# Designs tried in a protein design run: designed miniproteins, single chains, continued (4). Part 106

Each design is a single chain, and the fold is of that chain. pLDDT is the mean over its residues in the fold that is shown.

## One batch from the design tools (miniprotein)

Design m15681
Fold by ESMFold2-Fast:
Structure m15681 (fold): chain A 92 residues (1-92)
Amino acid sequence: MEKEKEEEELYEKYLKAAEEIAKAAAKKVLEAYKKGKEEAEKEKELAEAIFEWLGDDLAEETGSKEKGEEVKQYGLDKFEEELAKLLKEEEE
């Protein structure tokens, strides 16, 4: 039971890390778009690789592939949400 609490706390920490990385990556992609499409694609690939690494790392730490996949997807979802918000603000 205590192990489940430790795993849940670790999961929450990784979700927060994924959210912060998503916000930073979205800003980098927006800045890269101003330089060109190729630079923006490179930043997107880097962000995806980072979320994949976070998911894999959590899966190894917790022994749960499901939690690792959830963190990866959460990071990707937050990245897309933040990027969409920044692009909308650029239009305003």
Scores: mean pLDDT 80

Design m15682
Fold by ESMFold2-Fast:
Structure m15682 (fold): chain A 78 residues (1-78)
Amino acid sequence: SSQVGQQRFSQLDAQIAQLEAQLDATPASDILSLIGLALRAIGLGIDVARDTRLTPAQKQQLLARINALLARITARLK
């Protein structure tokens, strides 16, 4: 239902926000932590893609945020 989908969207959105906050707290010199964040972000992206409760539009929004997060991590690993 739309209510269940909205609740799930909010949960996943909060998890992405938590990873973004962890990235903001991680220094560029901490390569292992940056790699760990990238792996967690990829895992969350798989969970979003496989979730049957989300609409295609909700999946697109969450995956766009995860892709932006991964781009930020990749930029720090230069």
Scores: mean pLDDT 88

Design m15683
Fold by ESMFold2-Fast:
Structure m15683 (fold): chain A 71 residues (1-71)
Amino acid sequence: SLEELIKQAENIIKGLEEYKDNEVIVRNGIKEGEELLKQMEPYKDKDKKLAELMEKLEKIIKESKEWLKKQ
C-alpha cells in the first residue's frame, strides 16, 4: 500500500540521518532505500507525500554514498 511505502521511506531516512556515521547501518540503509525507490516509482505521480519522500530518500542515499567513498 502507499501508506506502507511512505512509512518504510520515513524509517529508512530517519535511520540514515540518526546513524550517519555507522558504516553497517549506512550500507544497509542505501541497499534498502534503493530497493524501496524501485517499489515507489510507479506511484510517484499519485501521491505528493510519496513523491517528496522519494526525493528526500534519493538525496540522503547520494550523501550516504559520498560519505562511504571517504572511508
Scores: mean pLDDT 85

Design m15684
Fold by ESMFold2-Fast:
Order: C-alpha cells, then sequence, then structure tokens
Structure m15684 (fold): chain A 103 residues (1-103)
C-alpha cells in the first residue's frame, strides 16, 4: 500500500487573511500528478493577478528543475517554498505557506 502524501498551499493577503487553501492528498506513486494539478491551480491564480505568461513559465521551470532533483519529501517542500518565494517577489502583497507531509 503506497504511503499517502499531503500537500498544502495557503495564500494570505497583506493583512494576514486566508484567501485560498489548496490541499492534495495522494499516494506517493501519484505525487507528480498532484503537483501538476497544484501548478495548474497556481498558474490560474497568477493569470488572474495579471502576472505575465513569461514570468509564469519561469516559475514553472524553476519548480520543475527543483522537483526533478528532489529525492525526499523535504526536497519537495523546499521546491514548493522556493517557487512560493518567486511568486511573492512578483506579488509582494501576498504571502504563501507550503507544507508537504507523509500521512
Amino acid sequence: MDPKIKITVKIYDKEGNLLREIVYETPESELKKALDKLMAELKIFLLFEGVPVADIQKIQQTFLDLFNKAKNLEDYEKALRETAKQIEKLLPDYKFEVKVEKL
């Protein structure tokens, strides 16, 4: 039986109000599919906030590069945190909290 992985991304505004909570629970064998869905959700958010497509593509490429080098859950969480930091630089009024945990 595959271990379950929980991925949580929380988006806060500049006042600390929770705007969105994105949660995926997936078998470890399907982690890539869950992360692809998460990146699609984040892409929609970035498009709505008016982020240029070129910047979104750069964020996605950074995530993919870090994800492909990841060897454990800590590395996947670091990949998401680094991606969140890049988004925060483009959208400084938002704060991201990310977590990857084994259930």
Scores: mean pLDDT 81

Design m15685
Fold by ESMFold2-Fast:
Structure m15685 (fold): chain A 75 residues (1-75)
Amino acid sequence: SDIEQVNELVQAQNYKALVPFLQSEDENVVKAAVLALAKQGQEAIALQFLSQAKLSVEKKAELTAEIRKISAENK
């Protein structure tokens, strides 16, 4: 599945290959990508990816809060 591929790419640190998945209309694919990046300590990349996603302003705000929380817990 797209979510499984996204998680594998984040674990491999292959962030360039994640770009096509950010154009996904499926918010669960985008959420999986940005949260996995945040868990890997890549807050800046996660936020950059979220800004390019095809999500509502409300969903982007929600995921920004989750990214910030995960990043704070990893410091």
Scores: mean pLDDT 79

Design m15686
Fold by ESMFold2-Fast:
Structure m15686 (fold): chain A 74 residues (1-74)
Amino acid sequence: SRLPVEHTGDPLEDLRRALEIAGVPEELTKKIVDYIEKTGDGRLSLTVFDMLDEGKSIEEIKEKLEEMGMDLSE
C-alpha cells in the first residue's frame, strides 16, 4: 500500500504490524495471527496488545499465549 497511514482494515493486520514493530520473528507472528483468526478469540489479540504496551518480552508474550491454548512449539 502507498497510503501514509496504514493501521488496518482488519484488527489482525494491526496485530501483525505491532508484533513486527516489537521485533517478534515473522514465523512466530504468523502462528499467533493465524491462531487468533481461526479461533475468533479476540481476548488473545487484546492480551498481546496489552503485553506489548506494557513492554513485556517476546518470551513472556509467548508463554502467556501458550497458557491460553496456542501451540507455539516447534
Scores: mean pLDDT 73

Design m15687
Fold by ESMFold2-Fast:
Structure m15687 (fold): chain A 65 residues (1-65)
Amino acid sequence: MEEIAEKTREHALGLVRFYAEKDIERMYETLRRDLELGRALGESELVIEAIEEAAREAKKLAEEA
């Protein structure tokens, strides 16, 4: 479970960095949607926290752009 949460976090942060160069608004929207789906599907708390952290980083990047 911890390994899956860490890989999920790395993947989400990779998407954040990728979209920061293309479309910050779409990145933020996508992460918000992923968070909603994760909670609805009963994902583990660690996975949800990883997505929430990525969403906070996306918001920070959008504010700095």
Scores: mean pLDDT 64

Design m15688
Fold by ESMFold2-Fast:
Structure m15688 (fold): chain A 82 residues (1-82)
Amino acid sequence: AAEAERQADARAALAKLPAQLAANEARYAAGKMTPEELAILRRVAELQRELAERILAGAPWAEVEEEARRREEELRAELAAL
């Protein structure tokens, strides 16, 4: 069912977060991003963790999707303003 697929995707996303965060830190250490960009990307990763945990806790997908869209748009706007 769609819910089981969403839960599998959420688990996969959580499993990938440590590697994504490490890759962002490595890019920062290599001088390929600003401290401000790194700070926003850390907030993006935290949002992804929060949303995945909510899906795994059985939150309705429609509610999670709407909140994710809004909060991701806000973070993208902050990044674009740098």
Scores: mean pLDDT 82

Design m15689
Fold by ESMFold2-Fast:
Structure m15689 (fold): chain A 69 residues (1-69)
Amino acid sequence: GPDYERGYRGGKELAESSDPASAAAVGAGMAADAVRQGNVDLAKGFAEGLREAGNEEGAAGAERGIREG
């Protein structure tokens, strides 16, 4: 859906513009915030966008944020 697609694009942009450690920290925070706001699809999109862009550290961070959010 639209929120997942927005998250996916955001995750890809984060992966392309950040080193892995920074992407992990930012991705975790953004994903946790999205979950706390009731938007799990956005958070899942962030994680998948990071993973598909090859930033596995960022994807792991975002997945941790989903669990903690």
Scores: mean pLDDT 84

Design m15690
Fold by ESMFold2-Fast:
Structure m15690 (fold): chain A 61 residues (1-61)
Amino acid sequence: RSVDEVVAEAVARLREAGVPDSVLEGFRRFADSLRADVAAGRISEASAANAIEQVLDQILA
């Protein structure tokens, strides 16, 4: 799965869970940082997707 696809799904799940706007904004900034790292070749898309899933799991725990 692409990073963009994983981010879109994560944002939808956070919205459905009713997280505060501040949490959603923080998540978007984190996701943008990961996208930048993938674009720069610093990390793989798989690593970025895994990081997003871990953060999503922590927020929704």
Scores: mean pLDDT 83

Design m15691
Fold by ESMFold2-Fast:
Structure m15691 (fold): chain A 59 residues (1-59)
Amino acid sequence: SAAEARAVARTDALLRDRVQEAIARLEAAKARTDDPEMRENLDAGIEALRARHARLLAE
């Protein structure tokens, strides 16, 4: 139904928005840190979230 399709689309939009917000927060944290190990961990997290975001956009 149109209502069901709209609910699914809204859920997908919310998930994409939340992932994008998480990426922004990790990038901000990376910009503030001087710890190389923390930078590596944040970079790995950002890459994982970017991959998830790309996956959500493809659907």
Scores: mean pLDDT 81

Design m15692
Fold by ESMFold2-Fast:
Structure m15692 (fold): chain A 75 residues (1-75)
Amino acid sequence: IDEIVEEAITTLVTALGAAGQAQQGKDLAFKINKKVSEGDLKGAAETLFEGAKLLEQLGQDDAAEKLRKAAEELL
């Protein structure tokens, strides 16, 4: 896994876990890792944007911004 994707997944799982959404964080992390392993960088970026939107809805704007930046780097 690329360093950027690994850091983004860690941010996603940690932030969602802190918000009581640990299972959602794990599900999204699995989806991102699967897409990256398949070479589907666009799909991985789309899933990172999905995670960022969820984090924004939970008031975790800084974590959401980190995920958006990681997604943009994959495109």
Scores: mean pLDDT 83

Design m15693
Fold by ESMFold2-Fast:
Structure m15693 (fold): chain A 97 residues (1-97)
Amino acid sequence: MRERIERLLEEARRESERGLEIARRAFDALDEAGRSREGASLYSAVSILGVGALTNADLALRNPKNAETHLEGARRDVEGLRRLSEEARRLEEELRA
């Protein structure tokens, strides 16, 4: 159990860092296009999912009785973060084309 949660925590950290970097580039592209509000919303969504994934993974490690619930929460947040990061990357590419 602990090793599974520790691997997910590492994955959540990596995906959060990657997502924020991509969201920042998408924000800059949206800002240049006059769509700063959309960029801010995207960056906020990525930040919320990143915090959620890290918090759920950490709670799974610290709360054995509820570990599976928190582990599932962290997995969902990581999946959401990956999807949103891919969307942000595509949006940046389209805006800079």
Scores: mean pLDDT 83

Design m15694
Fold by ESMFold2-Fast:
Formats: sequence, structure tokens, C-alpha cells
Structure m15694 (fold): chain A 79 residues (1-79)
Amino acid sequence: MKEEIEKLKKEATRYESLADIYRGGAEAAQQAADYLEKTDPSKKEEIEGLRALAQSNQDMADTYRKKAEELRKKAEELE
């Protein structure tokens, strides 16, 4: 019982860390796209690529956050 709860909490912490990393990546890509759009709007292809990267990273962050929440809930319920 205690070992299983500890493993679930460790796995949840791992997914929380992954979600934070991908969220940071999404924010960085969005900021880079916004900067390019203001300073050199002719770089449309690069701007679009950065916005696509931001979206992909947001989707990954949301996926890992949901997994972490499910693991946290399971640890609390002991089920």
C-alpha cells in the first residue's frame, strides 16, 4: 500500500515536471513568434513554424498535466 502510493506520487511528480517543461516551451515559442512578427513580419514561414511549435507544446503540456492529475487522484483514493 505505502509503496504503491509512493510510486504513484513519484510518477505524478514526473508528469507535472514534463507538463511544466512543455508549457515553458510553448510560452517561449509564442514569445519568439510575437517578437518576429513585430521586428520582421516578412519571416512568415518561421513565425508560422514557431506558432505550430507553441501549439504542439501546449497540447503535450495539457496531456501530461491530465495524467499527473489522474495519478494524484488515484494515490488519494488508494485505487
Scores: mean pLDDT 85

Design m15695
Fold by ESMFold2-Fast:
Structure m15695 (fold): chain A 57 residues (1-57)
Amino acid sequence: MVVLSDEELEAMFRELIAENREAIEAEAAKLDPEEQAMVAEAVANGGAGHRRVAQRL
């Protein structure tokens, strides 16, 4: 029954990102490029869906 857990986690991440979009973008802009790359990798590894979208872009 991992399907429900995966869908719930993805929905939770999407809602958190949407709610904190401005704050996340402001903080990311202040980070060094190296740290930004690490954050992007963590997000991609945490959310398989996000990895697919990032590769398409």
Scores: mean pLDDT 60

Design m15696
Fold by ESMFold2-Fast:
Structure m15696 (fold): chain A 82 residues (1-82)
Amino acid sequence: DPEKIKKLKERLKKAEENSKLIAEAWIEDLLKEGRINEEEAERLLSLNTVSDIARELLIRRGDGVEEFEEYEKKVKEKLENS
């Protein structure tokens, strides 16, 4: 169905835009809090998806999932107001 394909493309585009914004906000806040250093931030920014970033943070810190959910919520609110 053309409608389903259109919705999938729109969801993919939004997910990519959201993922980038969430990843950037997540990394900036962690760097600001001193939870990661500049080298770790550069490595995280080199990853292709927010899922990869979240996984890397879980490996390094043993956390990240709950904090990632908070950032996702903030980004969704920002996009809704755009």
Scores: mean pLDDT 64

Design m15697
Fold by ESMFold2-Fast:
Structure m15697 (fold): chain A 64 residues (1-64)
Amino acid sequence: MSREEIVERSKRILEEIKKIRPELSEVMDNLERQIEDLYRRGVPVDRLEQYLQSLEGMLDHLKS
């Protein structure tokens, strides 16, 4: 998965979390800004994948 694909998938998951838990919208918006900042700073794909994995885990928990 490319760095661009990881960011795009992360943004989709953040939007899904915000739909399930609107009260987390501000926290999710802050995470989106952090991920975009890391992407612009050229951090390695492994670092971006850590954020994606955390978000996927959160979404899975909320859907359970």
Scores: mean pLDDT 83

Design m15698
Fold by ESMFold2-Fast:
Structure m15698 (fold): chain A 78 residues (1-78)
Amino acid sequence: MKDFDLTDEEKVVALAVTIARALAAANPDWSEAEKLARIDAVAAALQEVLVHHEGVPEERAQAIRDKAVAAARAALEA
């Protein structure tokens, strides 16, 4: 198996953005706070997969989560 690399990190961020956009589109009645809370929950689940499935160190998984949340928030504002 290939080690977790930059391409895999980019795919995780893209997945978080895609899920965030889909959730926002499906739930137009949600408040901004509810949309952000759901984005954070999705990012937390992705971080769990990175640490426990992919063997990514906790600190790197947290950085990827932070990047994914920031990208998802920016995508919803566009």
Scores: mean pLDDT 76

Design m15699
Fold by ESMFold2-Fast:
Structure m15699 (fold): chain A 88 residues (1-88)
Amino acid sequence: AREERLRELERELRREAEENTDPETRERLLRSLAYILRGRVSAEQLRRDADSTIEAVERNPTPDAEASLKKAELLRRAAERLEEIEAE
C-alpha cells in the first residue's frame, strides 16, 4: 500500500515537473523529485526545506527566484501527500 502510494505520488510530481516549459525550472523540479524519492526524507524535512527556500528568496532575491519558489511549492505538496500516506 505505502509503496504503491509513493509510486503514484512519483508519477504525479514527475508529470507536473515535465510539463514545465522553462528548462531550468524543469531541471530543478526533477532534481527535487529525486531528493523526495530517496525514501529517507520525512514530510517535516520537506516542509522545512520549502520554508528555508522561501526565506532565502525573500532575504536575497536572485534572477532564478521563480525556479526556487516552484521547487518550494513542489516540496510542500510532496510533504502534504506524504502526511496523507503516513496517516493511512
Scores: mean pLDDT 73

Design m15700
Fold by ESMFold2-Fast:
Structure m15700 (fold): chain A 85 residues (1-85)
Amino acid sequence: VDKKREELIEKAERLADLAKNMGEPEIAATAKEIAEILRKSSFSPEVLEKLEELLREAALALNEKDFEKALALLKEALELARKAA
């Protein structure tokens, strides 16, 4: 069991829930897709660290209601996850 991967899945799922409750369906869908890729694939510790940073910054942007920045950061995380999977 990879504890960091599990923590990132939980963070992505919480971001999806938060974005859905804020009425931001594209952000919610992007975060949920990241969580699904994390569940289906294994990643190097270096990739998990980069994903953690992107998800952390996206959470901060979403909390500040900077939806454009949050979506951009999540799309970067999604591309990294797809490339590394």
Scores: mean pLDDT 85

Design m15701
Fold by ESMFold2-Fast:
Structure m15701 (fold): chain A 98 residues (1-98)
Amino acid sequence: STEELVDKALEGLDVSELFRQEVIVVVNELPDNPELQALAEKLLGISLDPSAPPEVIRERFLEAFVKVYEEDPEKARKILLELGIEIGVLRLKEAVLG
């Protein structure tokens, strides 16, 4: 499951439950959301293959994100916030514009 994948990736990291839940939301939305993928690539400095299986996209994101967190936790928190805002904006656009 996505939750098990996130828990394995975050294993040994000192993160809050809120942080964990925010990562789960991003990782759930990522494979089906090209705009979110593009933002994640830009913020993490990686390339994601949109034709790869969903779990591969999620694992690649988590690998890069955890590496950023280990080097600079504050930068990782800012990246997570920007991805969360993008999800919120996309959901609002869908609800208002159809």
Scores: mean pLDDT 84

Design m15702
Fold by ESMFold2-Fast:
Structure m15702 (fold): chain A 82 residues (1-82)
Amino acid sequence: VLPERTEAYEEAVKELLEAIKEANERIEAGVPASEVREEFEKRVEEILAKYEDKLSPMELDLVEAMGLIAIGVLKSIAKNEE
């Protein structure tokens, strides 16, 4: 049995993937990864706040985990730019 997939969960994941895509495009455009990371961290917080009341605790944890993984990648890129 698949857990019931809510439309809100699909929208939250879509917004997070769009934020990741935007972060990657900004890095490719020559924006410092440290600046992109700060913008992305804020965007993740906004997504989590927007969907907090619409997602189950498990769905919210999954979206947060995806965001944290992406933040970790951006931190690694920023460190290598120094």
Scores: mean pLDDT 78

Design m15703
Fold by ESMFold2-Fast:
Structure m15703 (fold): chain A 96 residues (1-96)
Amino acid sequence: SLIERGLEAMRAGNFEEAREYLLKALQEAMKEDNPSEEQQIEYVRALLYLGVLYERQGDLELAERYFRNALALAEKYNIPKEVLDEILEEAKRLLA
């Protein structure tokens, strides 16, 4: 998936490439009217990963917008906080 390609780029330290894949994943997710549970989680994951990437790059305003969007979407999809925390921990480890 585009998310997996973004994560591979993050692991390699290619943050610009990671951002491009994650933004593309977000664009595709936004077109889905009836997302599956997996697609819902991928959508939130893309938003959280973009938030962490922008935060690391110093784009704090963009980071806050992505985090807010991710939280709102997680509430809409009834995604547990534990799942969100796990995604954030993974993102922070990949960007360490």
Scores: mean pLDDT 82

Design m15704
Fold by ESMFold2-Fast:
Structure m15704 (fold): chain A 74 residues (1-74)
Amino acid sequence: GLKWPSEEELKEFQELVSEVLKLGDEVNARKPDPVFEAKLIGLVIRAVGSLIEGNFEEAKRDLEAAKKLVEEHA
């Protein structure tokens, strides 16, 4: 069966996703870039896929990459 994340891992993941998407939306509102938006959403989708597969560490790396993308676009 699928390896489900722990309650702590799921909470951490949800908080990271919320932070990244909120910051990405704020940055894109100031500097509209469809390519940036597509890349950011792609990284978040990849992170969700990794989490569903039980690979929490890979999911976190994808979210950290998304956060770095937001910081570089800001």
Scores: mean pLDDT 80

Design m15705
Fold by ESMFold2-Fast:
Structure m15705 (fold): chain A 75 residues (1-75)
Amino acid sequence: SALAAQIAQLQQQQAAVYNQMRQLRRDADDYFDANFHSDPDGVQAYMDQVGDQVRQQVDTFNQLQAQLDALQAQA
């Protein structure tokens, strides 16, 4: 059905957002390990930017969840 296809598409979008957040965490860990001893202030600035990006991704994930809940309520 069209409803089932829309639900599946939103679930795939949520999975993509989740995978992007996981990649951000891995990249942040790698940057921290590489730079912490040489540039702790630069690491702090980078981690602050990562925090902002994660917050935006969480908001996107929650918006997709709200859309899923609305579609499921129609079933």
Scores: mean pLDDT 88

Design m15706
Fold by ESMFold2-Fast:
Structure m15706 (fold): chain A 80 residues (1-80)
Amino acid sequence: SIEEVLKEARKKIDEAIKSNNYDEVVQILNELANKLQELATPEQRKEFGKVLREALQKYLETGNFKEAVDELLKKLEEIV
């Protein structure tokens, strides 16, 4: 399910952040995006695009990668 995919991604991202491995966080997010595209409905895909843009905007405004990623995951969890 999408919920299980998000739960797995959050766990892996938390571990990568604890290791200060932000390149791994980006790889996990890319894998997550691919899985969400395959599993999501057309309506969910539109919402995913919106929350991704919002998270990117937050990162560009604040420079806080960890905070932007956390916000993204929380909003994705709200959609599913």
Scores: mean pLDDT 80

Design m15707
Fold by ESMFold2-Fast:
Structure m15707 (fold): chain A 85 residues (1-85)
Amino acid sequence: KEEIKKKFEEELREKLKEAFKDEEKEVQEKAIEATLKYGGDEELIAKVLVEEAGLSEEKARELAKIASKIMDEQYKKYKEELDKL
């Protein structure tokens, strides 16, 4: 279980970092941590990006949608993998 959680978080961090590679490092870090902390909740991620990273609401919502989508895809992948065990 601990190994599965570690692999999930590691792959998720890699995907988020790749998706936000063109963004400033502070924005990348805030987006990744907010996604992990709030389980891909788009509204909470956007709020963190506005309040802590200083992004506009429009930009924050765009990045939050990307982060939420990546989180959803990661959950689906791991559900399928668990079903094969």
Scores: mean pLDDT 80

Design m15708
Fold by ESMFold2-Fast:
Formats: structure tokens, sequence, C-alpha cells
Structure m15708 (fold): chain A 90 residues (1-90)
């Protein structure tokens, strides 16, 4: 798990690496939150993004676990993203 997350972090665009690091730290420190690792094709190039259920909640103005999952599914469809990893901090 830790090695896999580090390898994905290296593939995140430079301008988003600080956000990805903050997302990972929030996830490590909060039980029952989810870390999402997604792959997106942008302008013919494959990019990896890391975010949390906190980011879904804040960005999509949703509060319940069910609403977060629905918002995430819509985000995957709208941005043509592929889910590479989903990690729940238990």
Amino acid sequence: MEKEIKEFLEKVPEELKDYAKEAIEKWKNTKNETLYIVEMEYDGETKIYIFTSFDIRDTKNVKTEEEIEEAFEKLLEQAEMKLLGKFVNK
C-alpha cells in the first residue's frame, strides 16, 4: 500500500503534487475516509490524480457517504477517468 501510493504520487503532474500530498496526509489521519487514485487521458497524455472523499465533499457540496459515492461516479464519467485504486482508512 505505502509503496504503491508513493509510485502513483510520482506520476501526478508537478502542479498537483502538493495537493496530492495533502490529500494523502488527511486520509492517513482520518478514519473511514477514502483515498482515490485515478487515471485520466489529457491531450493525448496519461496523467494520474490523487484525491480524497474530503475533496468530493468540498467540491461537489455533498455530505453523506452515499452522496460522495454518487458524486465520484459522475466525476469518473464526466472526466473520462479510470479508477486505479480505492483505499478506505479503517
Scores: mean pLDDT 71

Design m15709
Fold by ESMFold2-Fast:
Structure m15709 (fold): chain A 94 residues (1-94)
Amino acid sequence: SQIDQLDQQITELLRRIAEAERAGDWLEAARLEVELARLLLQQADILASQGKHDQAQLLREQAAQSLENAARYLELAGDEEEAERLREEAERVR
């Protein structure tokens, strides 16, 4: 199913984020966290379309957290402007 495919992509992405963090590659970690948020929002939309609004809301909260993680990594990389933009995006997806 589409949800099963998204779950597999999310699992792989989480492993890649951990590798980027271990390597100190903050720009890559930020990029992967933004991609994670995108997949979580796609999963939330599917669940909302099925009437599973509580589960969809939990995924939106997780997506917001991923965007906040990405912002933190961008600050570590010296990109304060993009970090602020992602924090604003995190508040919009909550």
Scores: mean pLDDT 91

Design m15710
Fold by ESMFold2-Fast:
Structure m15710 (fold): chain A 61 residues (1-61)
Amino acid sequence: MYLARAVRDVEAGSPYFLSLKKGEVVEVLKELNEDFVLASLVSDPSRVGYVGRSDIEKIPS
């Protein structure tokens, strides 16, 4: 698992996807495929959903 930051605003088109504001931090829970991850919002861990990999950038540890 790792932390990532939204590089742009993302408005979810369905309840299965996370809506993100540019700069929001997510915890990537699972790598699903080359296009999508399963993540939770660090500010609200009850909000879990799919995120496009192109919409986030890994935070170096």
Scores: mean pLDDT 83

Design m15711
Fold by ESMFold2-Fast:
Structure m15711 (fold): chain A 75 residues (1-75)
Amino acid sequence: MSIEEIKEKAYNKVVDLQLAGKFDEAIKYIDELIEKYKDNPELVKFLERMKKLAEVPGGALIKRIIDEQKLVVSD
């Protein structure tokens, strides 16, 4: 499984949890992934960064996704 695929799936799942208002579950999911992939420093750094963004309620991660979706909107 590619690092890029793991990052994309993790990001999408955290976003889904945050959009559902499940901020604590999003943080827990990130922590579980950090433990699962602790032998991969690139993934750990990515997940730690994502956790910091996710720790802001209704905040930075959701805001970035909304901004990215608006930027990439082409019907």
Scores: mean pLDDT 70

Design m15712
Fold by ESMFold2-Fast:
Structure m15712 (fold): chain A 61 residues (1-61)
Amino acid sequence: ASLEQARRNARVAFDSLSDKPLGERIRIVDRAYGRLYDAGELTVDEEHAAVEELRQLAAEA
């Protein structure tokens, strides 16, 4: 996937958890992306892009 796709997927995952507190949403999505990286399904750049998107979303909430 592209860096832009990784960012969009992180945003969609974050938004899909809107029924949960902000801190829990961040932890769930961050852990999921970490697992995908460990499984070899994401590059380091894609994981970094996803985490950076989550950081921006957390700062705006």
Scores: mean pLDDT 74

Design m15713
Fold by ESMFold2-Fast:
Structure m15713 (fold): chain A 89 residues (1-89)
Amino acid sequence: SEIEKKYEEAKKNYDTVKKQLEEAERFGKLMLDAKEGKKPDELTPAQVNLAKKHSKEELEKWFQDGIENLKKAYEHAKKRYEELKKELE
């Protein structure tokens, strides 16, 4: 039962981090699109203004740095989930 609880927690964490990574990647693309003059309905006027306020290079670096941290969290969560799944097999 303790291993099953750890597995369920690891699964929830993996699902959460995966969703956060996917949402961050989507948001980064929308912000870069706004910088290039597109007006995606998914962004608020404040977010569009933020995108236009900074250089493309600054936005790309911020999103790449943020996404890299989320990728590391994703890989760690995935490994933990897979290890616990094997213990239940």
Scores: mean pLDDT 82

Design m15714
Fold by ESMFold2-Fast:
Structure m15714 (fold): chain A 76 residues (1-76)
Amino acid sequence: MKTLLELAADGNLEEVKEYIEKIKEGKLDPKVEGMSSEEILNDPEIFRLAAEIAEKFGHKEVAEYLRKIAEEIEAK
């Protein structure tokens, strides 16, 4: 199963959105990232790293979306 960083590198915005929705709903299998959904939502750095990877590979919309998610998590 692909991690968030792998999905960001691929640049498929729909798959990234579905993955983030699963994390927000607490439905992500902890084995995928090595962390629970709650732990991921308490660490915005994962989303910032994914955004940087997406930007490096030229996927601006994916990078913008992931930065927005990181900011939302940071604001909690």
Scores: mean pLDDT 78

Design m15715
Fold by ESMFold2-Fast:
Structure m15715 (fold): chain A 82 residues (1-82)
Amino acid sequence: MVTKTLTLDVAIPATAEAMAALGQAVVDAVEAAGGKVLSLRITPVSADRVRVEVTIGAESEETLAAAEAAARAVAKQFEAAA
């Protein structure tokens, strides 16, 4: 198993609802890409910005790269929708 920790700053409202939705979307995207979320932490930085720290595990570097790309894409989608 290969692992990588990503830190993402995401411009969304720092509400419990928005943070929970982002967290679930990141987990779903990583799993859809064949990876696994080993740890996930979302912290408010300001009223309109959150920090996501996610550790992803995968069976191969290729799957890990796909899972990382999926997590980053979800963060951008949430930011674009806000």
Scores: mean pLDDT 85

Design m15716
Fold by ESMFold2-Fast:
Structure m15716 (fold): chain A 99 residues (1-99)
Amino acid sequence: MSAEEYVEKARELLSKPKVTQQELQEAIDYLQKAIELLKTKEIKDPRAIKYLDAAEKQVKAAREKLSEGTEVSLLQAHANAIQAVTMIERALDILKENE
Protein backbone atom coordinates (compact mmCIF):
# COMPACT_ATOMS: atom_id res chain seq x y z
CA MET A 1 0.00 0.00 0.00
CA SER A 2 1.30 3.48 -0.91
CA ALA A 3 1.51 6.53 1.38
CA GLU A 4 -1.35 8.07 -0.65
CA GLU A 5 -3.52 4.96 -0.07
CA TYR A 6 -2.84 5.05 3.71
CA VAL A 7 -3.82 8.76 3.89
CA GLU A 8 -7.00 8.06 1.86
CA LYS A 9 -8.00 5.23 4.25
CA ALA A 10 -7.39 7.52 7.25
CA ARG A 11 -9.45 10.32 5.65
CA GLU A 12 -12.36 7.91 4.96
CA LEU A 13 -12.42 6.78 8.62
CA LEU A 14 -12.15 10.36 9.96
CA SER A 15 -14.93 11.68 7.64
CA LYS A 16 -17.62 9.42 9.19
CA PRO A 17 -20.42 11.26 11.08
CA LYS A 18 -19.56 9.27 14.23
CA VAL A 19 -15.97 8.04 14.57
CA THR A 20 -15.46 5.33 17.19
CA GLN A 21 -12.31 5.16 19.35
CA GLN A 22 -11.28 2.02 17.40
CA GLU A 23 -11.76 3.75 14.01
CA LEU A 24 -9.78 6.76 15.30
CA GLN A 25 -6.95 4.41 16.37
CA GLU A 26 -7.02 2.75 12.91
CA ALA A 27 -6.86 6.18 11.20
CA ILE A 28 -3.88 7.23 13.38
CA ASP A 29 -2.11 3.93 12.57
CA TYR A 30 -2.63 4.52 8.82
CA LEU A 31 -1.21 8.06 9.13
CA GLN A 32 1.85 6.71 10.99
CA LYS A 33 2.41 4.14 8.19
CA ALA A 34 2.16 6.90 5.56
CA ILE A 35 4.76 9.01 7.42
CA GLU A 36 7.10 6.00 7.83
CA LEU A 37 6.90 5.19 4.08
CA LEU A 38 7.64 8.82 3.14
CA LYS A 39 10.59 8.94 5.58
CA THR A 40 12.19 5.93 3.79
CA LYS A 41 12.38 8.01 0.57
CA GLU A 42 15.22 10.44 -0.15
CA ILE A 43 13.18 13.61 0.41
CA LYS A 44 15.34 16.67 -0.28
CA ASP A 45 12.66 19.38 -0.48
CA PRO A 46 12.72 21.25 2.88
CA ARG A 47 9.02 22.20 2.49
CA ALA A 48 8.01 18.52 2.29
CA ILE A 49 10.26 17.71 5.28
CA LYS A 50 8.61 20.48 7.37
CA TYR A 51 5.09 19.23 6.53
CA LEU A 52 6.07 15.65 7.46
CA ASP A 53 7.58 16.87 10.77
CA ALA A 54 4.32 18.77 11.45
CA ALA A 55 2.28 15.65 10.58
CA GLU A 56 4.39 13.51 12.96
CA LYS A 57 3.75 16.00 15.81
CA GLN A 58 -0.01 15.90 15.07
CA VAL A 59 -0.01 12.06 15.07
CA LYS A 60 1.84 12.09 18.43
CA ALA A 61 -0.71 14.56 19.87
CA ALA A 62 -3.60 12.45 18.50
CA ARG A 63 -2.22 9.28 20.17
CA GLU A 64 -1.76 11.09 23.50
CA LYS A 65 -5.35 12.42 23.41
CA LEU A 66 -6.72 9.03 22.27
CA SER A 67 -5.04 7.34 25.28
CA GLU A 68 -6.85 9.75 27.70
CA GLY A 69 -10.18 8.19 26.57
CA THR A 70 -12.51 11.08 27.53
CA GLU A 71 -15.18 12.44 25.16
CA VAL A 72 -13.30 15.77 24.95
CA SER A 73 -9.88 14.11 24.43
CA LEU A 74 -11.31 11.91 21.63
CA LEU A 75 -12.60 15.05 19.86
CA GLN A 76 -9.12 16.59 20.24
CA ALA A 77 -7.49 13.39 18.90
CA HIS A 78 -9.85 13.52 15.90
CA ALA A 79 -8.90 17.17 15.22
CA ASN A 80 -5.16 16.34 15.48
CA ALA A 81 -5.61 13.38 13.09
CA ILE A 82 -7.40 15.64 10.54
CA GLN A 83 -4.48 18.11 10.77
CA ALA A 84 -2.03 15.24 10.18
CA VAL A 85 -3.98 14.24 7.01
CA THR A 86 -3.72 17.85 5.74
CA MET A 87 0.04 18.06 6.47
CA ILE A 88 0.81 14.72 4.75
CA GLU A 89 -1.30 15.72 1.70
CA ARG A 90 0.67 18.99 1.42
CA ALA A 91 3.94 17.01 1.58
CA LEU A 92 2.63 14.63 -1.14
CA ASP A 93 1.63 17.58 -3.38
CA ILE A 94 5.16 19.03 -3.06
CA LEU A 95 6.70 15.64 -3.91
CA LYS A 96 4.47 15.36 -7.02
CA GLU A 97 5.67 18.83 -8.15
CA ASN A 98 9.26 17.48 -7.98
CA GLU A 99 8.44 14.54 -10.33
Scores: mean pLDDT 86

